# Designed miniproteins, single chains, continued (3): the designs that were tried, part 62

Each design is a single chain, and the fold is of that chain. pLDDT is the mean over its residues in the fold that is shown.

## One batch from the design tools (miniprotein)

Design m10136
Fold by ESMFold2-Fast:
Structure m10136 (fold): chain A 71 residues (1-71)
Amino acid sequence: DLEEGIRKAAEEAIALAKELGLDQSVIDHVRQLATEGLEAIRAGDFDRARELLEELKSIRDALEQLKKARE
């Protein structure tokens, strides 16, 4: 489910950004990508939705690596 995937990746990335004490601009960027992905699904642009999901996953994975480096 693309919609569930986008929401989950965004929620995980936002949680990591908050835990790491990152600027609100990072959280806002993740929220914007999630909004665009959900709008793409509603428009039937599933290729764009998958692209945005992969970007959200990439951000989440980068933040997880940053967390590990600080532990």
Scores: mean pLDDT 86

Design m10137
Fold by ESMFold2-Fast:
Structure m10137 (fold): chain A 74 residues (1-74)
Amino acid sequence: APEEVAGIPGVSEEQVRLAEETVRRVEEAVKAGDIDKAVDELSLGLTRLRDLGAPPEALRIVADYGSKLLREGA
């Protein structure tokens, strides 16, 4: 879940907020039935997290949870 990112050593408060915002946008798109938008929001969020220097473990948590939301929406 996105709150698990806050427990990772070296993760900034900005990176935690971005992870939570990314998951929220994916959930909103899935609920709207727009799977293409949900995939785009997940990809954009992961790219932004990488650009901010988020550790691989944080990226994996966001990617895994986003993938779960996409599977449940399909």
Scores: mean pLDDT 82

Design m10138
Fold by ESMFold2-Fast:
Structure m10138 (fold): chain A 100 residues (1-100)
Amino acid sequence: VRGRVEGRMTFEAGPDGTARVVEADLETEASGADPAEEARAAKRASAKAAARWFREQGLEEWAKRAEEAARTGTRSGVELLAEAARELGRPVSVEGVGEA
């Protein structure tokens, strides 16, 4: 199983307290035995990219959450970045590469 994500995405806090995507340029590649395996690989790759970004920002608790997602494949990095944008009340912009 192999996954890779590369690109950029920006989230902003919406007026209702939700996060919204204001910019997205993502390329995702995943390979596996079946669609569920490929989906897990893609989620792991994106979560790994998010974990790196969270560490660079000093957001250690969010980095740990993203590392857990990278191990399990249950959540994408996009979901984690959106949650962080909501919790922090500030725009979150990430650019990079993740591999699983």
Scores: mean pLDDT 68

Design m10139
Fold by ESMFold2-Fast:
Structure m10139 (fold): chain A 113 residues (1-113)
Amino acid sequence: SELKNEIIDLLKQIIDLVTQALDELYREADLSDPRVQKLIDLLTEAQKLAGEALEAVRNDEPKEKIMEILKKLIDVLQEARDIARELGLPSVVEILDQAIKLAEKALEIVKKY
């Protein structure tokens, strides 16, 4: 369906953005800072959740399951963004704000489906 393809495209964009945020952290951040390690752990969890949501959508799994994964993804991305702000990483904050907006849009489409 067109809605299914839109959700898949949004999830692929979220995975790309989270990967970009991780790449920025490995280039720019102090990896010895435990807050940076927490942020990397959260972004790794976000990649896993986005991948799980993508597979659930591809496999036509129940709407309730997809919504549960997307809500967890949004929560993890919001926590990651807050840590990135505390660390003074504006490029990472911008990437995560975009990822959150796409995840919220995906959740709204799934709810209306």
Scores: mean pLDDT 91

Design m10140
Fold by ESMFold2-Fast:
Formats: structure tokens, sequence, C-alpha cells
Structure m10140 (fold): chain A 81 residues (1-81)
């Protein structure tokens, strides 16, 4: 499953970081995920976004790509409001 991030009204920089996070999840690349997460956290300080990113990382560690993508979708939803 791939998330359609274009349906969210987000700044271009945020969209690019969410696309990098989605790619890392699909590739199950934890190093790439943590790099993109770190870049996103330089521009976003919302505790709800931090919690959703933590859920995505936990799901990715467990090998649950679907759950990680659902958590990333929550991040996109939180950032688009």
Amino acid sequence: MILDLSKYDLPEEIKELLEELQKAILEQNMAAFRKARGRLLRVVSDPAVLAALGEAERALIEGNVEAALKALERVAQLLST
C-alpha cells in the first residue's frame, strides 16, 4: 500500500520529508527512516506528530509496514490541519 500524500495540503518541504519517510517504510530501511524523521523534527515540534512518528518507528521495527504507513498517514493528517 502507498499513501497518496498529494491529497494533503502541506508545505512542499513537509511533503518531501513525508515521501522520504514513506519510501523508508516501504524499503524497511530504519536508517533512512531515522534520517528523514530527524529532518522533520527540525521543523515540527507538535507532540501529537512526535507520538505518531514514534508509532510508525515501532511498527517498522516490528516489520509491520501497513501499521507504519497508517501512523505516517496520521502524521500527514495532523500536519494538514
Scores: mean pLDDT 83

Design m10141
Fold by ESMFold2-Fast:
Structure m10141 (fold): chain A 80 residues (1-80)
Amino acid sequence: SDLKLAEEIGRDLLEKGPEGTAKKWSIELEIIYSAVSYLHSRKLDILNGRDVLRALTYGLISKGTEDYEELKKVAEEFLK
């Protein structure tokens, strides 16, 4: 299910980081940075499949509307 895949992606973000996760799942790095930034800003749980799925959906919809370097900075700080 999409929820189980999202749970695995959340775990991979903690274990492999944003770049490793993006490569493994063939998801654009911008979408990953946007999703992680969304998780942080909304105080959501990276180990919760529903929260991760919501964050990834946001990343897909918001692609190209946010500053990439700012998203990267927020995502890297959150996964520290």
Scores: mean pLDDT 88

Design m10142
Fold by ESMFold2-Fast:
Structure m10142 (fold): chain A 76 residues (1-76)
Amino acid sequence: MDEELLKQAEKALEELKKALDELLARKDVKTAQQALETFLANLEKIKKEVSEKYHPKLDKIKEDAEAYYKEKLAKM
């Protein structure tokens, strides 16, 4: 169960990265920011449902998402 939620979070991160690439390529910064915020809110929800053993991996997914958004925004 916890491992499946972690895999869902990893898949959601990859889909977020694709969405951010598309949105920022067309300069839709507002929708890109909302997509990131929605992703981070869902990640916090997953974190409450999983064992503390998986929290560091979820924290890394959060850091990867935020870093990716900032890097892509800076390259605009």
Scores: mean pLDDT 84

Design m10143
Fold by ESMFold2-Fast:
Structure m10143 (fold): chain A 79 residues (1-79)
Amino acid sequence: MLSPQEQVNAMFRMLAISSEAYLLYKRKQVSKENIERLRQMKEDLRSLLPQLDADLQARAEKVLAEIEKIIEELEKLHE
């Protein structure tokens, strides 16, 4: 289980990932590299889930679902 300080750091990481994914979605400017980066971020966040507090785990699951949706939409826009 992560320490309280590490839990707060995980929250900031989730916010950063969510923000980047949202900007890519809004701009509709996609590349294979950006899609792969988002997938890697999703995988990294998923690996933290079992070590997060219940509140942060709920937030992380919501962020993961949103990133997954963005990836699907970006894949449709990518040639």
Scores: mean pLDDT 75

Design m10144
Fold by ESMFold2-Fast:
Structure m10144 (fold): chain A 88 residues (1-88)
Amino acid sequence: STPEEKAAELEAEAEAVADSDPELAARLREAAALYRAGDVAGAELLLLEMMLEQTLPRTAARELTAEQREAVAARLAKLREEMERARA
């Protein structure tokens, strides 16, 4: 699929959830806008962040510690920094 096709799918999904979950709809539109702007990496990172946010509340309900949540966030931040540095 092309970035334009991914953007169209995200826009359709945002419309489908706009009435029930306007915050999710706004985030999906942000990701779609990044794909249309050619910022594929930014769009994919936003989608990963959304998936992590969805997973963290479920994991917290399983009594995940604050230290474990912080370790995951730190790992992702370091990986993102290393990827950006490798492209420079």
Scores: mean pLDDT 72

Design m10145
Fold by ESMFold2-Fast:
Structure m10145 (fold): chain A 73 residues (1-73)
Amino acid sequence: MDGKEQAEKAAKAGEESGTGAGAAASAHMYRLAGIKHNVPEAGAKAAERAAKAAKGESGRQTAEISALNARKS
């Protein structure tokens, strides 16, 4: 499978888990995919989308904080 497909599957698994850790991993994978394919802006926007898709209010808040930390890494 392409790395892009693997990143998307990881993102969906993180979104479906409803956990902050899963959502953070999803955001990070989208960010890395954007860098690898020379579309870093698209990767960052996809990471934000993944954080917002996390299930539950608590999971969403944790995911957003984790996504911000991932951008600073």
Scores: mean pLDDT 57

Design m10146
Fold by ESMFold2-Fast:
Structure m10146 (fold): chain A 60 residues (1-60)
Amino acid sequence: SAMDELLNEALRQMAEHELQGDLAGAQAVLDEAKKQLDARHARFLEQYFAYLVREREEAA
């Protein structure tokens, strides 16, 4: 579906920002994608962002 395509693209972009150490960039992708996503997909993306933050904190 179009929502699944938007979610997958947002996940890819957020992962790319995380690999560069750019959590602010990942947050910006999340904020932009949430404007176009339904509540279910937005929640999944928010959970993924929380996962990225936790992984970075655990790596420190």
Scores: mean pLDDT 84

Design m10147
Fold by ESMFold2-Fast:
Structure m10147 (fold): chain A 79 residues (1-79)
Amino acid sequence: SMAALQQRIEELKKRAEEVKKEFEELLKNNDKSQESIARQVGLILDLIGIGIEAKLLGRDDLAEEFFKEAKELAKKAVK
């Protein structure tokens, strides 16, 4: 149904925003520990997964946005 599709899309958008917020908080803390780096990698992979889910729902536009955002997070990741 359209209502179920809309609900799933809104859930993906909410999850993506939560991932991005957590990532920015990790960057703000300037924690270069292996634990922080592992969390950053996990968040990037989560955002890629959200992009794949959007693509499977037929929302290639959203998938492209999420993949682009994941790439930008990867560029910011602490070395």
Scores: mean pLDDT 86

Design m10148
Fold by ESMFold2-Fast:
Structure m10148 (fold): chain A 75 residues (1-75)
Amino acid sequence: MKYRLSPELQKVLGIEGEKTWEEIARAAGEVLEKSRILDENGNMKVVLPTGEVFDSISEAVEYLGKLIEEHAEEV
């Protein structure tokens, strides 16, 4: 089964077109890993490509999960 991604979701995940759930999950995991940064004080932050900033990976995972639910349409 494939899903059509909104332009906003495509921008966050760095993928385009229609994707399977496995491809979406893989892209989400890769985005989360590369979005981990340390601030000037050594505190871990997660900064998504769309500019949202989170103080923990758990908050970023919850946000991204909701974004996928709202912006991925089954085709």
Scores: mean pLDDT 80

Design m10149
Fold by ESMFold2-Fast:
Structure m10149 (fold): chain A 90 residues (1-90)
Amino acid sequence: MEEKEKLLELARELHKRVVEAIKEMDISENEKKQFLAIVDAAIQKIKDLIDGNKSKSQIVKALERAAERMEELGAYKVAELFREFAKEIK
């Protein structure tokens, strides 16, 4: 139970950090909007896994997949933030 609350807090902090990273990118406002939509969906999925008491392994896999997708889109700093969270909960 304490672990779930800690993971949710880490997910909220991750969400804040990735939103800030996207806003700082030297890209168009439309591209930022698209990146924000993708990140919001990924973070919501991660929060749903935490709220559903899914295993740490499953949460880590979701974070790694989000990072991989962000790397494919060229959002390397955002991908790094997802990987840092995955590393913290391993």
Scores: mean pLDDT 81

Design m10150
Fold by ESMFold2-Fast:
Structure m10150 (fold): chain A 56 residues (1-56)
Amino acid sequence: SFDELVEEARRLIDEAASKGAVDLAAQAQMLLSYGVYYRDLELVERAVELAREGLR
């Protein structure tokens, strides 16, 4: 669901930041904030992708 994807994005952003990928985590947080505000699934999916990139 949308809400489950938002929670996944939030967890991945926190993990990426904790591992030192602070710029990617900040960009992902911006996309997540807009995605939640507009209920835009594509923005939330992009936030997840950026956070996962920070974990590589």
Scores: mean pLDDT 87

Design m10151
Fold by ESMFold2-Fast:
Structure m10151 (fold): chain A 92 residues (1-92)
Amino acid sequence: EAEELIERAAELVVETYDVPREEALRGARAAAEAVAKALKLIKKGETASGITPEELRERLEEIKREIEAAREVDPREAEAARLILEAGELLA
């Protein structure tokens, strides 16, 4: 369930930055919803605000690569980002 991934990502953000849980949950949910929106646009083949589905897909792949690279430097940050991305894929 996407909510479980969002909650886990929020927990990692709280542990890393010592921010209020409610704020972390709000941020994680908004990020997952943004990913879901981008994925839906890619699946429909629709252009959004001058950005083509191809360009959106390329940007998402670049973000995935950056998350993998970040695992060696900041594994908790990278794991939170991975969970948000997976939640977005489930919501799409």
Scores: mean pLDDT 75

Design m10152
Fold by ESMFold2-Fast:
Structure m10152 (fold): chain A 94 residues (1-94)
Amino acid sequence: SNEEIVNLIQAHGNSILDLLKENNAPEETIKEVEKLLKETIEKAKSASKEEAIQLVRETGKKIVEILKKNNMPEEVINKVKEGFENLIKAIEEI
């Protein structure tokens, strides 16, 4: 269901934001990531499962680019990538 997909994006998104805060990401970087996650959640409310997977994949790519531009550690970027792959798998299991 769209509700279940939205709940998964919200939960995994919060985990990514917590990871960034724990690793002292700049406040502006955290805000940019939070904005993209909120936009993805809004779009997911009316998306099919396949469309939601594509939205999450696109959002993950954009977030990784933001983290690279802000010189976040490679280890943090890799954990964020893994987080988005886990989210995609969780949506596929619905």
Scores: mean pLDDT 89

Design m10153
Fold by ESMFold2-Fast:
Structure m10153 (fold): chain A 100 residues (1-100)
Amino acid sequence: SHLDELSARIGELLQRLQELKDRLLAEETLAAVDAFVAEVRALAEENRDSPAVLRVLRHALGEIREDVEETMRDPEVRARLVAALTEIERELAALLAEME
């Protein structure tokens, strides 16, 4: 499924962010977090007229947020990702409510 491929890609991005954490300065790591969040927002915008895709994306973001809360050891990176993912989930929920 195209949606399964999307979920896999998002999972791979989180894994790469965890790997980069040990090699980059904090500022470079936060820039990578911002790039990840921008990519997620772009995917949501590209699919704004597809409620089925938006529902799967919202579900995937919830799972990713839980994984970040459990596995992301840096409290600043964790807080920034959780806040951004929570806001995107709210935006997707509001958009989906308008489509019903």
Scores: mean pLDDT 74

Design m10154
Fold by ESMFold2-Fast:
Structure m10154 (fold): chain A 78 residues (1-78)
Amino acid sequence: DEAARLREEAVAALREAAERAAKAKSLEEVEAALRPAEAVVARAGAALRAAGDLAGLEEVQRAAAEAGRVALEALAAA
């Protein structure tokens, strides 16, 4: 199932983005850390909506929210 594969890729990409964002010291570094996940998240979102996988959409949304939280904390600490 391509939707399930894209969901796993999006969650993994967002976790990697969060790890990079945690080390960011500027808004530019945060944007660079999050950028690689944007395309995968967009593709996963489209596929999961087409498949009607609401649980999958929620998992991607939670991973995205966590990456955003980590980015904001890194900027506040910088």
Scores: mean pLDDT 84

Design m10155
Fold by ESMFold2-Fast:
Structure m10155 (fold): chain A 87 residues (1-87)
Amino acid sequence: GIASPGRFSSRQELLDALVEAFRTLLDARSPPREIALAVEGAIRTLLPQEMHKAQEIGDEVAKLVAAGDYEGALAYFEDRVREMLGL
């Protein structure tokens, strides 16, 4: 998985770990569907209070990746995670 619960001492640490894991998926040129599923899984597991946003965020990230907008996908994901963490 992208990340496991219980390894993070702060919201910033969780943000940094999620962004790094997501960047790794982009660098590996993972298929859009796999990226969407990984993003959705991470949100449902690590941010269960925000699980209602998981599919929307996954779908939007997958659209950006499918369009070749990797920088936009990374920025979008980071912004959504920051908002969900209240940063």
Scores: mean pLDDT 82

Design m10156
Fold by ESMFold2-Fast:
Structure m10156 (fold): chain A 61 residues (1-61)
Amino acid sequence: MSVEERAARVLQELYDRQQAHLAATGRLPSLDEQLAWLDELSERYGIPEEVRARLRAGLAA
């Protein structure tokens, strides 16, 4: 499995968590919550730091 395929899975699981959070709480997750989930998922899928930095920048934009 390529790094790009694993990064896509991280983003999909992050999106699923965002939707579940909205359904459960009635609010969007904070940027800090989203960044924490991104870091957790990136560790789980073995995403290298250079790719993690790009994903974090995308969320903050």
Scores: mean pLDDT 82

Design m10157
Fold by ESMFold2-Fast:
Structure m10157 (fold): chain A 98 residues (1-98)
Amino acid sequence: MIKIKVYGDPDSGLYKRLKEIAEKIAKEYPDVEVEFVDISKDPSAPRTGGVIEIEDEKKKVILATTGAAVRENPDAIYVPLEKLEETLKKIIEELKKS
């Protein structure tokens, strides 16, 4: 099973857009589970707002949708919001092969 974790503040417009994209992906891929991490309630959260983690049993891919999120998460790959849906679909398809 593939898990997508979306990190952000629920009052953020960015978080709402990330949530919409992740929920759309979960509807298209029945083997994908989505978890939303409210960073405003958990200051010990391992990621900052604007970050998405995609993982299966073998691999984890970390995406950041803003320059600020990339700076705070140097292991993340920058993906602009406009490319996020296509990038998530590509990663899901690659994970399903392995």
Scores: mean pLDDT 80

Design m10158
Fold by ESMFold2-Fast:
Structure m10158 (fold): chain A 104 residues (1-104)
Amino acid sequence: MATLEEEIERLLKEIEALVRPDLSENQKIRLRELISEIKKLANILIKLEETNPSKQTFYTIILQLSLEALKDLINRMKKGEITADEAIEALGELAADTSRLIKD
């Protein structure tokens, strides 16, 4: 059974594998920045889950929903259903939405 931390690590590694040489330098930079942001947000959610028992379920749900959205984006990019630019935009929106939820 994979932990949430292990699942995040695997998904981040899969996104890094999508940073192909054929991508523009701007796309590579933006993807790396978003990977870093998502990793930071995931670590914040894990810490909040551990330190706030009354909200543990809430933070776990946010983390799980973010992971499912991330899996969907990776899968759609692998299938060629979305472009790298569309994936970067969607990933940025996911990070921004998650950040707002944990700040409230």
Scores: mean pLDDT 72

Design m10159
Fold by ESMFold2-Fast:
Order: C-alpha cells, then structure tokens, then sequence
Structure m10159 (fold): chain A 77 residues (1-77)
C-alpha cells in the first residue's frame, strides 16, 4: 500500500539522518548544536524551504512534518 511505502521511506530517511549525525559528531568533532543545524539545513534544502520556513524546523513537530513531506514526495514522485 502507499501508506506502507511512505512509512518505509520515512524510516529510511530517519536512518540516513542518524548516520549523518553520527558521522558529523564522531568524524568531524562537531558540537550537538552544529550537527542539529546542519541536519535542519539539509531538510530545508531538500524541501526548497525559505529561510523563514527553515527556522520553524527547530520545532520538533514541524521537523516531523518535514520528514513526512520528504517521504511522501519520494513515494508519490
């Protein structure tokens, strides 16, 4: 089903973000704050968000909505 495909895509996105966060922290010795900023920037770029919209990604609920939007776009084309 489409719903199952979206859930699987979202899971893969979260796994990729976790891997990126770990790499930035462990290999580049970046602070947690800088890692979070780079993760939010990556999501904003993927969704073509404005700078003002990108600031909203600091809110966990808005960040979760953004991840779902990326997953939906990947499944729907």
Amino acid sequence: SMEKKIEEAEKKIREQLDAMSKGLSEDFNLSPERVEELIRTSIAVALRLSPEEAKKLADPEEFERALREIAERKVKG
Scores: mean pLDDT 84

Design m10160
Fold by ESMFold2-Fast:
Structure m10160 (fold): chain A 58 residues (1-58)
Amino acid sequence: TTTLVHRHRFPSEEAAREAGRRAEASLSTHPGVVSVETEVRPLPDGTAELTLTITFAT
């Protein structure tokens, strides 16, 4: 198995959550993807960080 971690900053928690939801929906339809984990971390400045953890079958 191969695990890939992506982190992206978004202007708001809602934007990060929406991006994560769309990414999860898209990636979960890929035949090589075993799992997708999304984590949204709100930041003190009003922005939010989205962490995507994607596991692929190899």
Scores: mean pLDDT 80

Design m10161
Fold by ESMFold2-Fast:
Structure m10161 (fold): chain A 99 residues (1-99)
Amino acid sequence: HMAEKLAKAEELIREGLAYYAKGDYDKAIAKFEEAARIGEGEIRALALTNIGEIKYEQGDYDGAIRYYEEAAELYAEAGNEKKAAAARNAVATLRAEKA
């Protein structure tokens, strides 16, 4: 059922954020990956954005860029142009920072 998948994805994102707040990055990423697999649209984009943030903190700029690009596409498809633009701006900043 679609509503049950959405609720589970939201729960997984909350769990991931709790691990992230504790500095348990590997556990946070695992929860966000699960949320991205079962979630769709903006919820999937949010999970991918959170993984991108952790990749950035780990110094994995290439990983962060890939996750932000995918999130930007999903936000744009969902009509959330503000979040799509924010994700694209993050990509542009990281590409400049990596250079």
Scores: mean pLDDT 88

Design m10162
Fold by ESMFold2-Fast:
Structure m10162 (fold): chain A 107 residues (1-107)
Amino acid sequence: DYIKEVLAKAEAGKDKFVEDAKNATEPEEIEKVKWLAEVYKKYPDDKKKIAYELAKYLKEAESEEEFEEKMRKEIEETVGPEQVEEVLELAEELAKMMAEAAYEALK
């Protein structure tokens, strides 16, 4: 099960992400980690909002509607319509894990 494998690997890699974030030396990476930690502080229980803010920061979407439409379309084209909701939820969980790891790195 691709979704379960990716999520388990992300959880196992969370501690490594925290260490990598703590060892960030480039100003742009440090600011990115600080920004992501602030997103987690504002939306700790809203994984969809965290995913949207990350997409907006990366200039992948201009609005929440655009983000959802783009993500759903790309997922549907890749894994088919019956897995769209599971893969979308996986993407939101991964965004939350990244934001939480950034927050832990700065704590």
Scores: mean pLDDT 72

Design m10163
Fold by ESMFold2-Fast:
Structure m10163 (fold): chain A 89 residues (1-89)
Amino acid sequence: HMEERLRAEVERIRKALDGIEEILEKTNDPVTIEMALDAARANKERLERLLKEAQRDPSVSPELIAEIQTLLDRADELIKKAEEKLKSN
């Protein structure tokens, strides 16, 4: 089922973003920040693909589409935080 697969992938991405946020809160190491930035960008690209896929399937709930959009906003915020930390070092 499309929605079940998308929900599983969304949960994996949410956990990845949680990990990225924790790393960015704890580190001042530029190499680690760059890795977190790359991970945030990769997860944003995955979310953009998931959003397009979800929008093509009428069986996907509007709630799941909204959740993917919220995670995209979160990924953008983490990218900004990583970029700001790199400027501060």
Scores: mean pLDDT 87

Design m10164
Fold by ESMFold2-Fast:
Structure m10164 (fold): chain A 81 residues (1-81)
Amino acid sequence: MVSVEQAIGLVLRGIGVLLDKGEEVPEELKELLREAGRALLENPDNVAAFEHLEAGLEALERGDFEAAKAHFRKAIEAAKE
């Protein structure tokens, strides 16, 4: 079915659309990303993707949406989405 990397890529793309519209990112999507980040660490090849995912979430929590979008894009690229 869908891999963890593909699932994260879909969620990050959805968040990118919300940020481009200037809309709030639901807390449940942030929680899903935190859970998905833990799943990424089960594969050591995904450390870079996890680091960018964490940085993106931190940027979202401080309201830096441009930094969040940049980090999420790098996470998708690193995870081979």
Scores: mean pLDDT 72

Design m10165
Fold by ESMFold2-Fast:
Structure m10165 (fold): chain A 68 residues (1-68)
Amino acid sequence: GEEEEKKIKELKELAEKLVKFLLKDPEVKSASFEILDAETVVLTVETNEGVQEQEFTVEQLKYYVENA
């Protein structure tokens, strides 16, 4: 429905902002995200130490974007 589409759009915009912020760090080789559902995104970050995957909710993404 339209509410789900709005939530997914908000998640995508927040995840894109966080990825852009992470890519400014010279230790980050790559960063990407995948939308799992209307409430959850998976962020994948590659550094010299390896690949890390973490799930974020909308509230967690807002917190990191605001405090970045």
Scores: mean pLDDT 80

Design m10166
Fold by ESMFold2-Fast:
Structure m10166 (fold): chain A 82 residues (1-82)
Amino acid sequence: GITEDLEKIAENISKILEKQKPTIEIAEEIALGVNTAISEASNGDINNAIANLEKALEIAKKAGLNDIATELSKAISIVKKG
């Protein structure tokens, strides 16, 4: 289901963050956005889940974290398709 797919993407993002080692602030904001989106999707709040993933995507893009941006784009597509 959506929650399982998002959890797998969150795991991939965590591994990329460990390798690329951005600032603690950027890493925490991305992790918070992803974890909030998973919680919101599991509660059926799809619109807020998408909004939090898009916020994390913007942070990743501005920080030059292209691999994380790719994973977040996949997450948004999964949530939008159901």
Scores: mean pLDDT 85

Design m10167
Fold by ESMFold2-Fast:
Structure m10167 (fold): chain A 95 residues (1-95)
Amino acid sequence: MSPLEKVSQLIRDQSISTTPVGRRTANYMTKLLQLMQDLLDQGYSPDEIIKGVQEEKEKLIQEILNDKNLTDEQKKEMIETLDEFVGLLVEYIRS
C-alpha cells in the first residue's frame, strides 16, 4: 500500500470511531492532509510544505493541551497519533 493510501486509511479508521476523541483526531488529520494538498497545489517547496504542516500540527496540539474536558491520557493519545500522521505526510512530501 502506498504512503498516501496508508494516510487515507488512517483517516478512515479514525473517522468511523465511535469515540469523540477518535472523531476529533480524524478531523485534525483531515485538516493537515488538506493543508498539505493546498500547499502542493500552490507550488510551495517541499521544505515550505513540511514547515506549514508542522506549524499547523503545533497549533492543534496547543488546542488539545488547553482543552479542560480531555484527560491527560486522551491528550497524549491524540498528540502521539498526530505526530505519527505528520511523520507519514513528511515521508510522502520528501518522496
Scores: mean pLDDT 82

Design m10168
Fold by ESMFold2-Fast:
Structure m10168 (fold): chain A 58 residues (1-58)
Amino acid sequence: MSKEELGKRAVEGAYKGGAAAGRAAAHELSRYLGVTPPEIASDASPEEAAARVAELAK
């Protein structure tokens, strides 16, 4: 799976699953990119979680 495709799926998952799904997606994507996972608060909205994952996917 390409990193861009993985990023799109991660953002969609964060919107649907909220902060927990966004955090899991961010960790997975960060592993592929070799970077530090972004900090996503446990009380973050689905929109906030998705935005952080989208920023990482750039």
Scores: mean pLDDT 73

Design m10169
Fold by ESMFold2-Fast:
Structure m10169 (fold): chain A 69 residues (1-69)
Amino acid sequence: SMKDLYLDEFDTALEMAKDDPELKQQIQQLRDQLVKAWDSNAPLSEIQQLIDQFHQLMGELQRRKQEEQ
C-alpha cells in the first residue's frame, strides 16, 4: 500500500541519516505525525502535505550525503 511504501522510505531515510542527529530527529517526528494521520483517517490532502514535507527532508538528506566525500 502507499502507507507501507512511504513508511519503508522513512525507515531508509532514518538509516541514511544515522550520523545526522538533527535531521534524523526531524525525519522521525514527521514519520510519527504521518503514522498518526493515517491511523486517524486524516484527509488525503493532510497526508499529502506531510509527504511533501518528507520529500523536502529527503532532498536535504541526499544533498548532504553527496557533499560528504
Scores: mean pLDDT 81

Design m10170
Fold by ESMFold2-Fast:
Structure m10170 (fold): chain A 92 residues (1-92)
Amino acid sequence: DEELKKKADEEIEVLKDPNASESEKRKALKTLLDIIITSKNLELQLYILEKLREVPKSELLKLFLERVSKLSENKEVSELAKELYKELFPEE
């Protein structure tokens, strides 16, 4: 779905914006979580997770990856979220 990909790209740009508030970043992550959990498009789900490698590390991103790994019914999505968590937050 091109519309969901565009929405995901917009939310990722919010997460990369140093002027975005914590509230705006929290809403962006909630939207991305909703897209990943409700989407039936594996390619879109994996695309979003890979794009998060470009996002500054934060407690919000850490909690997001934990939620994706626990809530996703797709093993590939859950495993990638766990891999990203270990890669981005190795000392936690």
Scores: mean pLDDT 83

